# Designed miniproteins, single chains, continued (3), part 80

Each design is a single chain, and the fold is of that chain. pLDDT is the mean over its residues in the fold that is shown.

## One batch from the design tools (miniprotein)

Design m10927
Fold by ESMFold2-Fast:
Structure m10927 (fold): chain A 65 residues (1-65)
Amino acid sequence: SEIEKEIKEVLEKIREILKKLAGDSKEVEERLKKAEKYLKENPELIPEFKEAIKEEEKRIEEAEK
């Protein structure tokens, strides 16, 4: 479904951010599982998560330049 696709895209972006901020793969995977469960239970919040991710990605990109 479209919602499942959007959740997957959001989780992939969160994974990229967490890998840059936290080097521990176990902690990254635990946080991703919690985020996936939360988004599946609250799919109406996906647009807000996308906005927050874009802001965080922008800050990381600016810091790496």
Scores: mean pLDDT 75

Design m10928
Fold by ESMFold2-Fast:
Structure m10928 (fold): chain A 69 residues (1-69)
Amino acid sequence: ADELVERGKQAEKDGNYEEAARFYKQAAEATDDPVKQAELYRNAARAYLKAGNVKEAMEWGTKADELLA
């Protein structure tokens, strides 16, 4: 799980935002903590937005918000 988060951060540093979003999503799916899962889905949404993938950014941002409701 933590390895996937670090890979996501590295992908962001490299400008590979879609790859970063995929790593953050996998990390979120590997955690049983809804707060951490929501944070990771927000990180994925942000990365998708930077990649220009507005639809995916909205989808994963909404999923993060639903976990915290």
Scores: mean pLDDT 83

Design m10929
Fold by ESMFold2-Fast:
Structure m10929 (fold): chain A 57 residues (1-57)
Amino acid sequence: GVEELRRRAREYDERSRELYRESEKTGDKELYFEGEILEGVGRLLYGVATLLERKEK
């Protein structure tokens, strides 16, 4: 459901932030790019949840 998509979006956003912090700590740009990918996935899931909720109204 919509709430499950929002929960997963939050989980991806949280993981993205962990990768950003690790990238800052180690200087590893690959971790930064991985974080950007997960942030994008989370944003997509949140967007889908929002669209589904709007269609039900």
Scores: mean pLDDT 82

Design m10930
Fold by ESMFold2-Fast:
Order: sequence, then structure tokens, then C-alpha cells
Structure m10930 (fold): chain A 73 residues (1-73)
Amino acid sequence: NAQFEADVYTALAEIVLTIAKLSLQRGTATPEEVLKAYEKAIELARKALELDPSNTVAQDILKEAEALKEKVK
């Protein structure tokens, strides 16, 4: 079921993004580690959208992760 797989990738992207944001805020991860986590969240969200292009949660995660990656540079 492609929709179920899309939901799984979306959930993983959200978890990775949330951990990265919290780690950056708490200073428990380096900027390089946070950047890699944002890149992974982008990859997972893109996979979700390949399976279900209409998934608004995956779209929102992708946009947020890309914007946050830009700020880390």
C-alpha cells in the first residue's frame, strides 16, 4: 500500500526534523550534524511525496526542512 508507505516516510521525516530542531536549540548537536539531519528529513519527505504527492504533511515538512537548512548554511 503506497499510501501507508508514504505515511511511514512522512512520520520518519517529522521525527528526524523534530529531533534536529530540538538538538540545535539545546546545543547538543553540531551544525554539521543538524545539517545532515535536515538533509535526511528532506530525503524522507521527498520519498513520501513520490508515493503520495497530495500528502500535505509531507509537503509542509519538506518546506520547513529546506528553509531550516538554508539558515544553517
Scores: mean pLDDT 86

Design m10931
Fold by ESMFold2-Fast:
Structure m10931 (fold): chain A 95 residues (1-95)
Amino acid sequence: SKEEEIANLIKKTYEVYKTQGLEAAKKYLEEELLKLNISAETKRALKAAFAEAMELPKDASLEEFIEKMKEYIESFSNEEISEEDKKLLLKALEL
């Protein structure tokens, strides 16, 4: 499902961030986002949420990383992302 693909991307990007650092994680995320069949708005929201989460301390857990992304995505208005795409992202973060 799209939710599972996004959830897998989130977990793998976090792993790259922890093992290879910020620049490697950014490149990985951008390359994988090109392969996903999701809206451009959803891709932008995911990139922005990751950038926000990467501002957490280096020892932040996956759970803290996901919670930060969730808080950031929930702050988006319907002008930035559709309600349906926002629900898709929030559902993926709960997996």
Scores: mean pLDDT 82

Design m10932
Fold by ESMFold2-Fast:
Structure m10932 (fold): chain A 70 residues (1-70)
Amino acid sequence: LSEELKKRMKELIEELKKLAEKASEEDKELIELYIERLKIAAKLWSEEEVEEALKTVEKFKEKLKERLKK
């Protein structure tokens, strides 16, 4: 993985961890699953596949933020 992708992944994981502090137990489980998938992708997948995974998780993060406003 490029340093840029590693940095983006670390930042996204930290943001997800912060959101988990305020999330429901069900959303915490989903956050844990997405973090685990990103870690696996970083070890086993191509940079292109990691980019796609990051975009998917970023969309999840935005939806989670909307839910947490309620």
Scores: mean pLDDT 77

Design m10933
Fold by ESMFold2-Fast:
Structure m10933 (fold): chain A 77 residues (1-77)
Amino acid sequence: MIEEKLEELLKKALEAGESEELARAMVLAALAAHYYAQGDYEKAAEALREAAELAEKAGRPELAEALRRAAEEVAAK
């Protein structure tokens, strides 16, 4: 299940020394992909915006910009 894969991804990110903010951003981005696949575009866009904010706080501005662009694209559906 996607939930199980998200938990595994979060665990691996933390073990690799990633910040909590970056780990949370990755989980939210994967969750957004799940919502998008189910047609829940509003939830997908919201999760992507939250992921972008966390990526920016983690010092990943390029990732944050990519996530914001994805949120805008999804919100336009």
Scores: mean pLDDT 75

Design m10934
Fold by ESMFold2-Fast:
Structure m10934 (fold): chain A 87 residues (1-87)
Amino acid sequence: DLAEELAEKGREVGEEEGRALGLAQGLSPEETARLAAIGGEAGYVFGYLHGSGLDRDLSTEELVERSLALGREAVAAALAAAAALAA
């Protein structure tokens, strides 16, 4: 489906951009991986919303803001789950 295809493409692009940013800033491997994860999840949300037409009532600016917010929440939830498993 178009929504899933655009979501997966968004994840790839966002993950690459996040990793590139971390490397360019000289961040630790852990911090770089976190930026890659945030970028990937934000890109997935952006692509899914756009591909599904769920962004029709949103400006580009609002779509970007929502995608980043949801991406950060997804990564935070995954990190919390990983920490609980490690405890």
Scores: mean pLDDT 77

Design m10935
Fold by ESMFold2-Fast:
Structure m10935 (fold): chain A 57 residues (1-57)
Amino acid sequence: SAEAELVARIAERDALEELGLSREEARKFGQAIADAVAAGDLERAREIGRALVERKA
């Protein structure tokens, strides 16, 4: 469980960096998504991810 959570947090940060955000912005948003996932709030994590994808469009 803890290992799976860590892997998910790393994957989320990597995905945000690949979206072409600044490194600092990617870390802040990635951390926010990771925190939401760790708290079990998957809908919040999805909302943050979708907003970032829309910004890149």
Scores: mean pLDDT 71

Design m10936
Fold by ESMFold2-Fast:
Structure m10936 (fold): chain A 82 residues (1-82)
Amino acid sequence: SHEDLLRAIGLLLAAMGLIYEAELLLKKAPNPEAEELLKKAKEEYKKAVEAFKEGKYKEAIEYAEKAIKLAEEAIKLAKEGL
């Protein structure tokens, strides 16, 4: 639906922003556990983008939500390393 498309866009933008924040934090203070979570967040984000390009908006939402959760966990650990 058009609603699923707009929700997918919003979640993709949120995931991208959180991944970027995690990358900036890890650049200041490297943390192997947070770096592993960030890597997984990027993998889920890639799947979300691929699903979105295929018009599979519900799948894009699910992958984007996974990317957001992983990026938030990476940010939390990265901040503990500062």
Scores: mean pLDDT 90

Design m10937
Fold by ESMFold2-Fast:
Structure m10937 (fold): chain A 58 residues (1-58)
Amino acid sequence: SVEEKLQILADNLGSSVEQLAEDIKNGYFSFSMTKLNEVADSLGTTAVDLIIDLRKSL
């Protein structure tokens, strides 16, 4: 689910789900691209596709 993906990403980035959701909604990406790529790879997707999926669902 989107909530599970957000939780995994937030935990790996050292952020809260609430803060990460707001950042994604607003197109504000201050987090590590390296960590984003690692999480996306673990979920079987790309960083770009993960952000698009999350943004559409928020």
Scores: mean pLDDT 76

Design m10938
Fold by ESMFold2-Fast:
Structure m10938 (fold): chain A 94 residues (1-94)
Amino acid sequence: KIDLSEYSAEELAEIINMHIDVLKDPSASSEEKLNAILALKLLVENADIPNVRKALEMNYEKIVEAVEPLLDDKDEKVKKAAEELLEKLKEVFP
């Protein structure tokens, strides 16, 4: 796994926005969407790292807006991963 503490908040924000772009791409496959959600979940699970928390806080609204439509996704794995990501976000940022 990547050592997230080596990244700046700006670099982490760029990574977050790359994954958001995948989730907003109507041509993205279920596998691509799942990978993007799992990458965002990894960041949320590591929000105890200050730069990770800052990057997530800066992009919170964009993440929620990109992920909420996936709660109705046709792929069950994508839907489940989206549900878990939104729950983790609410736990970390109550």
Scores: mean pLDDT 85

Design m10939
Fold by ESMFold2-Fast:
Structure m10939 (fold): chain A 58 residues (1-58)
Amino acid sequence: SRAELIAELLGVSLATAEEAVRRNPKGSLVEIAIEVFNLNPSLDVKKFLQGIEKLKKL
């Protein structure tokens, strides 16, 4: 699912990824990843940016 892919690539919990998808269910994977950052601003920024680059290639 979109939530499982985001959780894996960004290194966040599935519950956080599912909440991000719920907030923007019609958004792109990158837009949903930004919602993940809004829900957990303490995540590793370097890992987050690497995850975004992987999502852009999909």
Scores: mean pLDDT 80

Design m10940
Fold by ESMFold2-Fast:
Structure m10940 (fold): chain A 75 residues (1-75)
Amino acid sequence: MKTEELIRIAKESEDPMERAIAAGQLGALGDPRAVPVLKEIALNDPDPSVRVAARTALEKIGGEEAEKALKEIDA
C-alpha cells in the first residue's frame, strides 16, 4: 500500500470511516510526505473522528514537519 493511495482515500472518500482508517495507516507508515494532508484533515475535515485520527497520525509520524503541523493545529 503506497502513501499517495492512502492520501487520496483520506482526502476523497465519501465514507468518514474510510478517511479515518486511511489517516491511521498514513501514521503507521511514518512517511513525512503525508504531513501536509494530515494537517489539512485535522483542521478541516467535517467529521471530528477523522480530525482526531489525522492528529494521532501526525503524532505517530513525528519529526520536525509533523511537530510544526501539530503546533498549528493546537493554536
Scores: mean pLDDT 84

Design m10941
Fold by ESMFold2-Fast:
Structure m10941 (fold): chain A 76 residues (1-76)
Amino acid sequence: MKEEAVERLREQAERLARLRVEKLLEQGKIDEEEGKELLEELLELARREVEEAAETMSAEELEEAARALEAYLASQ
């Protein structure tokens, strides 16, 4: 089901965005206020990229992309 694949990819993309901001905060490279702004921007970008992928990719390709992100996040 394509909708399920899109949702899974979106969840993983949003997790990546949150992890990136969390790591920058942990490293002291940004403050809490900068982190909130960056998170909002990265979440919007992630959702936009997933919507574009949903229009151009098959359900199988979307599932593969979601699995790749999930594996990457597990390695972080």
Scores: mean pLDDT 83

Design m10942
Fold by ESMFold2-Fast:
Structure m10942 (fold): chain A 80 residues (1-80)
Amino acid sequence: EELKKLDLEIQRLEREYAEAVASGDYQRAVELLRKIIDLLEKAIELAKKLNLPQSYIDVLQKRLEEVRKELAEVEARLAA
């Protein structure tokens, strides 16, 4: 249940992030990506505590890596 709630919240934040990028609001985009990263880290820790299959944890870790890469790119655009 908790993992499903985290995934739903992450999906919501990903939609808000897409809207922020589309509107050129890169400061908000950075804030949203940081929240997504926090929730993904929580999901990974919870998956480990629940002894979920390593394949499931690997998918979450790959997703986290992709979001971290996107954050670096957005921060580079925002940097003055």
Scores: mean pLDDT 85

Design m10943
Fold by ESMFold2-Fast:
Structure m10943 (fold): chain A 88 residues (1-88)
Amino acid sequence: MKKPKILSLTVDPATVTATAGQASEHTLTVTAKVEIDGKIYTVTKTVKVRIPARSAPGTYTLTVPVELEFEGIKVTVNASVTVDVKAA
């Protein structure tokens, strides 16, 4: 078997909004397109991410590891989401 090739990785929503001083939880849909042995597979997985309270407003990047399974093969992909922290 040839090594799996990640063709695309999409996170929806790509940006989540949080408030300074407040923790929040968001649900993300991660869609990965992977090529294995010349065949293309699309896998969608829903993940919940917790944004801890941040004292400073600003834009931050959160990296979320997501384990995907294709034909019994487990692949971990790192999904990135933008966190826009608003002033309280």
Scores: mean pLDDT 77

Design m10944
Fold by ESMFold2-Fast:
Structure m10944 (fold): chain A 57 residues (1-57)
Amino acid sequence: MEEAQKLYDEAVKAFRNNDYKKAAEYFQKASDVLDEHAPAVAERLRKAAEQLKKMAE
């Protein structure tokens, strides 16, 4: 899905810039979009978002 790829790319850019809060938000959104199409990938992205939220706090 085009939207999920865009969100993933934004998450990676934020992570690269040490913006863990933004990275977590984008990974979470990508996970939400992918949940219907690729649940296993969505679960991995959700876990990544949760981990990044903990590091940002």
Scores: mean pLDDT 79

Design m10945
Fold by ESMFold2-Fast:
Structure m10945 (fold): chain A 62 residues (1-62)
Amino acid sequence: VSEEEKEKAVEEVRELVKKFSKEIQEEAVELTREALERGVPAASAITGGVLYAIGLEIDKEL
């Protein structure tokens, strides 16, 4: 995965989770960056980050 693709994936996650709190946004971005560094495909890393953000938001509401 190229550095450019990693940056695009991180930006995509930020846009998708921008309605959540800043803490949740940062957690999602961190998860996505970590996944990309481990060689996870961009689409999967983005999906993982977004699902993680949703999970954190649901857990906070409970």
Scores: mean pLDDT 78

Design m10946
Fold by ESMFold2-Fast:
Structure m10946 (fold): chain A 72 residues (1-72)
Amino acid sequence: SPEELKKKADELLRQAAEALNRGDYETAAKHFEQAANWYEEAAKLSDGKEKEELQKRAETLRNIAERFRQLA
């Protein structure tokens, strides 16, 4: 379900935050990318405004991942 996929993304965001607290930018970037992938999968199972919001979240997270990848 979209809800289950969003929960997977949320868990990866928690792991990314923990990695950032440790200064582990490479691990944080990977977790942000994985979270973006799960939001994108949730968007494929969603419609209308929810689909658009999930796609925007995925794009934002990929941009965040790229910035931290540059620091790693």
Scores: mean pLDDT 86

Design m10947
Fold by ESMFold2-Fast:
Structure m10947 (fold): chain A 55 residues (1-55)
Amino acid sequence: SAEEIGRQVNELIQQYKAGKISLEEMAKKIAELLGTDEIPKDLEEIENLAVRSIL
């Protein structure tokens, strides 16, 4: 569900902010969860995609 995907995306963002994963790894996993071939290039784009997925 969109809610479950949003939760997973948020967890990945939190892991990145905690220094547990790289930006590239986070971006790749988020792109996979959202079903997109376009890998976000920065944190702002990633956060915008996360917000969009739960709206």
Scores: mean pLDDT 71

Design m10948
Fold by ESMFold2-Fast:
Structure m10948 (fold): chain A 72 residues (1-72)
Amino acid sequence: MNQEKAEKLLKEAEELEEYAKTAPEELKEALREIAELARKAAEALAAGDEKEALEYLEKLRELLKELEKKLE
């Protein structure tokens, strides 16, 4: 289970980093920070540290909400 979740998060982080390259400057910083948190969550899951992974995922969700406000 952790391997599947880690792989999915890494893929999502890579996609976000790619989108950040063409994003407006304001969004570029937010997208990079979101991608970094996704990578950290994936690393924690791969290491079996579900508690740390959950903390990173919660921060990721908060940043996604902030990004949604900027897009609206």
Scores: mean pLDDT 77

Design m10949
Fold by ESMFold2-Fast:
Structure m10949 (fold): chain A 102 residues (1-102)
Amino acid sequence: MEEEIERLKKEADEHFKKGMEALRAGNYDEAIEHFEKAIELYEKVDPNSVKLGEAYLVLGFAYDQKGEKEKAREWFKKAADAYEKSGNTELAEQARKYAEEL
């Protein structure tokens, strides 16, 4: 069980990394695909971690870059909720501001 959880966390981290690389390259659809995979894994094995909030946040940025502002707003709100659950109140407030500024 613990070995499976650690493997899935590493897989989630790798997808997050690939998503960030795609985002920096302007490959927003590829970034979205990787962040969605990272989110699925973090939700299963680490749902109260700051990493889940970070994954929601960068997925929001990817949608914003595509001009999909309503989807971006939804993901920024999910990032805020996840940051609160991980005890990161300041990051949660920043994520809410991103949703409001769209």
Scores: mean pLDDT 87

Design m10950
Fold by ESMFold2-Fast:
Structure m10950 (fold): chain A 68 residues (1-68)
Amino acid sequence: SELEKLEAEIKRLVIEYQEAVAAGDRAAAERYLARLRELIEELSKIDPELAEKYRQMLEKLEAQARAA
């Protein structure tokens, strides 16, 4: 389903984002973050509750990256 494809892509990009942050690759981290926001917005049109959970996770990850 579209929902399953979006969720799988979001999960993959979360890992890529965390790896880019750990590597200090700011350009890659910003690209993955932008793509994550786009996919979460698309997810919100299908499942707004699930999109909210991913949005909260992303905000926490961004805060952790900024603190590092």
Scores: mean pLDDT 85

Design m10951
Fold by ESMFold2-Fast:
Structure m10951 (fold): chain A 65 residues (1-65)
Amino acid sequence: DLLLEEALAMITMHASALGAEVEFREEDGKVVLTIKSDSEEDLKALIATVEKVSKATGVEIEVKV
């Protein structure tokens, strides 16, 4: 799915820029994203990016911290 690949690429790039770790898993047509960061501000920024990307692409993403 091109939109899924685009969404994951955008999130991965942002996470890399912040120095955060991200892991993706696909379960029952839903993408589960695990984020690890030492900064609460960076974590909130990444979650906001995931929400924007999800709305833009229509890809459903569940975030775990």
Scores: mean pLDDT 79

Design m10952
Fold by ESMFold2-Fast:
Structure m10952 (fold): chain A 66 residues (1-66)
Amino acid sequence: MRLRVTLTGPVEVNVGTVLRLIGEPHVEVEPDGPNTYLVTLTGSEAEREALIAELRALPHAEVEEV
């Protein structure tokens, strides 16, 4: 499944979020514009749901399924 993630926080917070995603197993991250990333999830259904919930809970991140 694919997500579009738009980061609206300060640079240091946005960098932390990107590093978190890049370090996650079974996750592929591609830039899709300024502070916008396409995130492909290839893990189990439980792993995907847990990561989506984590991202949606972030105060300066917008998450959309695509």
Scores: mean pLDDT 80

Design m10953
Fold by ESMFold2-Fast:
Formats: structure tokens, sequence, C-alpha cells
Structure m10953 (fold): chain A 97 residues (1-97)
């Protein structure tokens, strides 16, 4: 399973720039206010995913103990949930205006 996890990590890292570009292209047709919020959302999500991939790589390379890996992953998940809530609040405010 470690070799499969490494293969998935490499595939995810290789695919990420194209996925970001495709998502931003899809957003480009939206109204300016909505586009700004969603663009910020995509950019922040991409940065957090890069951090997650780096953490996974360190763990697979044996540079991090399982407990430390789990703790750092939990921090990233908490940061992402907080950010997702903030983006949702911004979208709700725009739709209410």
Amino acid sequence: DLEERRRLLEAARARLPALVAETLAAIAALPPELRAVLTAGVEKTAAMLERKLELEERYLDGKMEEAEYEAEMAKLEAEYKAFAAEIQAQLDALLAA
C-alpha cells in the first residue's frame, strides 16, 4: 500500500496545476463578485493541498512518525474547514445582497 500511496501522491502533484487551471477557467464566466470569492477559494485550496502532499511525502519517506503525521493532518483539516466556512459566509453575503 505504501507504493500505491507514493504513486497516488506523484499523480496528484503532477495533476494539480492542470486541475487549478481548469477550475479557474470554469469560474472565469461567472459574475465578477462571485468570481473573486471563488478564485480566492481555489487558490487557497490549491495551497493547502500542496501542504497536504508535502506532509504525505515526508511521512512516506520515513521522516515523520505516525502520531506526528496524524496531528499535522488534523491541523490541516481544521484549517481547511475554517477556510471553507469563511468562503461560504462570503458567498451567502453576496447572494443576500
Scores: mean pLDDT 83

Design m10954
Fold by ESMFold2-Fast:
Structure m10954 (fold): chain A 60 residues (1-60)
Amino acid sequence: MDSEELGIGKKVEIDGETYYIAAKNSILAAVLGASSKADEDYVIYNEKTGEIKSVKKEEI
């Protein structure tokens, strides 16, 4: 049970690198009225490298 919702800007670590949550696909769909087919749940970014990628909740 994840009683704590992952918010935009939250720090996460993947493969030893620090990323921040840039967007949640479910929130984007709700706010923009867009249906997103996502096998990914979040868009994350690495501030140091500028890398942006999509990940599943289970990876963070």
Scores: mean pLDDT 63

Design m10955
Fold by ESMFold2-Fast:
Structure m10955 (fold): chain A 61 residues (1-61)
Amino acid sequence: GMATEEQLRNAAKAGAALAKAAGLDGEGAYRIGSQLARTFAGASEEQAREAGELAKKLAGH
């Protein structure tokens, strides 16, 4: 994909923050983080999964 590592980290952080604000679990953080990476960073499928996994870890549950 064309997304930078910084863009993927930012998508993951945003996904984790949004999931926590909405009362969602780690899977929710994964879904939001991966979707943000695809939508705003132009991430590939593999990069979106990486951003989602990072969002899940950052969400802490």
Scores: mean pLDDT 85

Design m10956
Fold by ESMFold2-Fast:
Structure m10956 (fold): chain A 56 residues (1-56)
Amino acid sequence: SLEEAERLGKEAIKAVEEGNAEEAQVLVTKAVLLDEELGTRYAKEVRELLKEKGLL
C-alpha cells in the first residue's frame, strides 16, 4: 500500500511534467486512497507544479 501510493505519486509528478493535468489528478487521488498522509503530500507537490506550468 505505501509502496503503491509512492509509485502513484511519482507517476502523477511525471504526468504534470508531460502536461497531463487530468491524469496527474487521478493518480494523486488514488495515492491518497492508499495512504492519506503520503498521498496528500504528493497532491500538494502536484498542485504546486501545476501552478508553475500554468495548468491551474
Scores: mean pLDDT 83

Design m10957
Fold by ESMFold2-Fast:
Structure m10957 (fold): chain A 75 residues (1-75)
Amino acid sequence: SILEYLLRLAEWLMENPELLPIARAALAEARAEMRPEVLAAAEALLEAVEAGDREAAREAAERLARLAEELQAEL
Protein backbone atom coordinates (compact mmCIF):
# COMPACT_ATOMS: atom_id res chain seq x y z
CA SER A 1 0.00 0.00 0.00
CA ILE A 2 1.32 3.42 -1.00
CA LEU A 3 -0.30 4.95 2.10
CA GLU A 4 1.39 2.41 4.43
CA TYR A 5 4.75 3.14 2.75
CA LEU A 6 4.31 6.93 3.11
CA LEU A 7 3.24 6.66 6.77
CA ARG A 8 6.26 4.45 7.51
CA LEU A 9 8.52 6.92 5.67
CA ALA A 10 7.10 9.84 7.68
CA GLU A 11 7.63 7.99 11.00
CA TRP A 12 11.19 7.03 9.95
CA LEU A 13 11.99 10.68 9.10
CA MET A 14 10.56 11.81 12.47
CA GLU A 15 12.90 9.30 14.18
CA ASN A 16 15.84 10.40 11.97
CA PRO A 17 15.49 14.22 11.65
CA GLU A 18 19.11 14.50 10.38
CA LEU A 19 17.79 13.00 7.10
CA LEU A 20 15.13 15.69 6.64
CA PRO A 21 17.55 18.08 4.80
CA ILE A 22 18.31 15.24 2.32
CA ALA A 23 14.57 14.70 1.73
CA ARG A 24 14.07 18.47 1.24
CA ALA A 25 17.01 18.61 -1.23
CA ALA A 26 15.57 15.67 -3.22
CA LEU A 27 12.15 17.39 -3.35
CA ALA A 28 13.74 20.70 -4.45
CA GLU A 29 15.66 18.91 -7.25
CA ALA A 30 12.46 17.15 -8.46
CA ARG A 31 10.33 20.33 -8.07
CA ALA A 32 10.34 21.38 -11.76
CA GLU A 33 9.21 17.88 -12.88
CA MET A 34 6.37 17.47 -10.35
CA ARG A 35 2.71 18.37 -10.76
CA PRO A 36 1.88 21.36 -8.46
CA GLU A 37 -0.58 19.36 -6.31
CA VAL A 38 1.95 16.54 -5.79
CA LEU A 39 4.60 19.12 -4.83
CA ALA A 40 2.19 20.81 -2.38
CA ALA A 41 1.30 17.47 -0.73
CA ALA A 42 4.99 16.44 -0.51
CA GLU A 43 5.93 19.82 1.02
CA ALA A 44 3.04 19.48 3.53
CA LEU A 45 4.30 16.01 4.50
CA LEU A 46 7.84 17.30 5.16
CA GLU A 47 6.50 20.30 7.14
CA ALA A 48 4.37 17.95 9.28
CA VAL A 49 7.39 15.66 9.88
CA GLU A 50 9.57 18.66 10.87
CA ALA A 51 6.84 19.83 13.31
CA GLY A 52 6.34 16.30 14.70
CA ASP A 53 2.65 16.59 13.77
CA ARG A 54 1.54 12.99 13.19
CA GLU A 55 -2.04 14.00 12.28
CA ALA A 56 -0.89 16.48 9.60
CA ALA A 57 1.64 13.89 8.34
CA ARG A 58 -1.17 11.32 7.96
CA GLU A 59 -3.37 13.82 6.06
CA ALA A 60 -0.50 14.72 3.68
CA ALA A 61 0.36 11.01 3.19
CA GLU A 62 -3.29 10.23 2.37
CA ARG A 63 -3.29 13.12 -0.14
CA LEU A 64 -0.08 11.82 -1.79
CA ALA A 65 -1.44 8.24 -1.90
CA ARG A 66 -4.64 9.43 -3.65
CA LEU A 67 -2.60 11.44 -6.19
CA ALA A 68 -0.33 8.43 -6.86
CA GLU A 69 -3.40 6.19 -7.48
CA GLU A 70 -4.88 8.80 -9.86
CA LEU A 71 -1.58 9.00 -11.80
CA GLN A 72 -1.40 5.19 -12.04
CA ALA A 73 -4.99 5.08 -13.39
CA GLU A 74 -3.98 7.52 -16.20
CA LEU A 75 -1.33 5.07 -17.48
Scores: mean pLDDT 80

Design m10958
Fold by ESMFold2-Fast:
Structure m10958 (fold): chain A 72 residues (1-72)
Amino acid sequence: DEGREYVEQARRHIKEAEKALRDGNLEEARRHLEKAREYALQALDAGQTKEALELLSEVARLEKEIERAEKE
């Protein structure tokens, strides 16, 4: 199921973004969040509505964390 695969890809990229953010690698974190957002939107289009919306919310939260870290 492509929708489930997109959800799993988005989750993987979110975890990598969190690791990069903890390591202070803001560029890598941002790149992973871009991929996570793309996969989450594909999951939404494929009908994985609840999971996709939760993933998009998590991406938005992490984007705000990166913005705060950049202004530190």
Scores: mean pLDDT 86

Design m10959
Fold by ESMFold2-Fast:
Structure m10959 (fold): chain A 70 residues (1-70)
Amino acid sequence: MILSREEAEKLVEERLLELQKKLMSDPSIDKAKAAEKLLEVRNELEKAVEEGKLTEELIDKLLEEAEKEL
């Protein structure tokens, strides 16, 4: 599904907030590593939005990869 820039930005913020809550509530996760990974994912997603390449599939992939590395 093709997302408008406005929809893409909103979806990115909502999905990143959900991931942040999940990672910050897990006592087994290094909070410093979680914060660094969230920043990396945010930068990748913002770049994709600017380039008009953002898809729900890309969001899901980057968030899943970030969670898996922690």
Scores: mean pLDDT 77

Design m10960
Fold by ESMFold2-Fast:
Structure m10960 (fold): chain A 67 residues (1-67)
Amino acid sequence: MYPLPAAGKSKEQILRAAAGLVLVLREEGREDEIDKVIEQAAEATGLSKEEARKLIEERVEEMLADL
């Protein structure tokens, strides 16, 4: 009866969480881990990897702009 791990989060919440993690990984220079985060977000949201990457990058830019 308990929902899947992603079911407690909206698509937007998953993408924002992924964007925050991508920011941390970029600061650490862990580019390989960034790709894995994008793949996991794509699977959790039902988006393609390309769509998830674009939406995550847009949210990273928003976070960097303090928005």
Scores: mean pLDDT 74

Design m10961
Fold by ESMFold2-Fast:
Structure m10961 (fold): chain A 64 residues (1-64)
Amino acid sequence: EVRELLSKLSEETRKALKAFVVAYLSGDEARAAEYRARFRALAQAEGVSEATIDAVLEALLAQA
């Protein structure tokens, strides 16, 4: 489900998501917040709902 959704997103949106995960796991709260906001904005621009964005972020953090 998450993999299928990610394959439909642009490379730029996926890069923002990866940057968020890396910053979050590194404990860099400021960068994590910045990349999270960037990912949300880019995903919404591609027509992804807020609920789906939150579910993707939650799923990725749970698997890390």
Scores: mean pLDDT 76

Design m10962
Fold by ESMFold2-Fast:
Structure m10962 (fold): chain A 56 residues (1-56)
Amino acid sequence: MTKFSSVEFAIPGITKRFSVDELTQWAVQLMEGKPPKGVIYEVDEKTSTAIITGIE
């Protein structure tokens, strides 16, 4: 699986729906090459960034 150097969140109000700890855990899982289930993301290959655009 592809490892990402950084993770970005592109969901309006996500920090009001999920805790910072949950968001951090998803970012860590993507950076370790183990994408969490139900998280929808796009890849920026130029920067090796996973951009989270949706949840399920």
Scores: mean pLDDT 75

Design m10963
Fold by ESMFold2-Fast:
Structure m10963 (fold): chain A 70 residues (1-70)
Amino acid sequence: VTEEEIRKDAIELAEKIFGPGSVKSVKVAIGKDRINVLIETDKPIGKEAQELKKELKKKYPNVNVFVSQA
């Protein structure tokens, strides 16, 4: 798995959940035993952030997802 694959999946899922064009930036860092994903959105942070984390964890069990409002 690559950072670009994770970034693509994160953008696709975030846009599905928050809406098209809602993603301002995505940062991905792959560590030895974890993946960190930081997503900036123009939407308020709510239950949608939890849904995004759940969906990404289905494909990447070791992912940590951080969502911030820009």
Scores: mean pLDDT 79

Design m10964
Fold by ESMFold2-Fast:
Structure m10964 (fold): chain A 78 residues (1-78)
Amino acid sequence: MEEEEKKKKEELKKKIIEALKKQYEKIVKESPNEVHDDEKEKEEFIKNFVEAFLETLEELGVKYEDAIKKIEEGEKSL
């Protein structure tokens, strides 16, 4: 993996983790019975989701740069 792509992958990963944590907290507040209170399960879920999401982007040929822009547009709309 190229050094530049590695940097963008880490940036995207951090943005997704941050967004997922916010959504997870919202889901817990709105529907506490649908999620577990275990912090370790929460961390594992977020980690697995991020990995699956990144793999999906790679399979679809989506550049991390484009994904980052989409997330930034979403944050701007919030």
Scores: mean pLDDT 69

Design m10965
Fold by ESMFold2-Fast:
Structure m10965 (fold): chain A 83 residues (1-83)
Amino acid sequence: MADQLAAADAVLARLKTKEEYLVAAALAKLGAEEARKRGDEESAEVAERFAEEAAAKAGIDVASITPEIAREILEKYRAERAA
């Protein structure tokens, strides 16, 4: 829904670092994959648009963030911030 896109834009506006944008793009990419597995095409499309915008703000091509790379990004981020 349009409200979900507005909420996503608000979240992106609050992120301040390339690392935060990269993590947001990775989470959105994995969210899109999960939505597709459930047959939720609308949520998958919203998550893909969020991932594309977050990746652009991180200075990275969204196509370079495969689900495998997205999992690596999240694993590294969790390890670094768990301390």
Scores: mean pLDDT 73

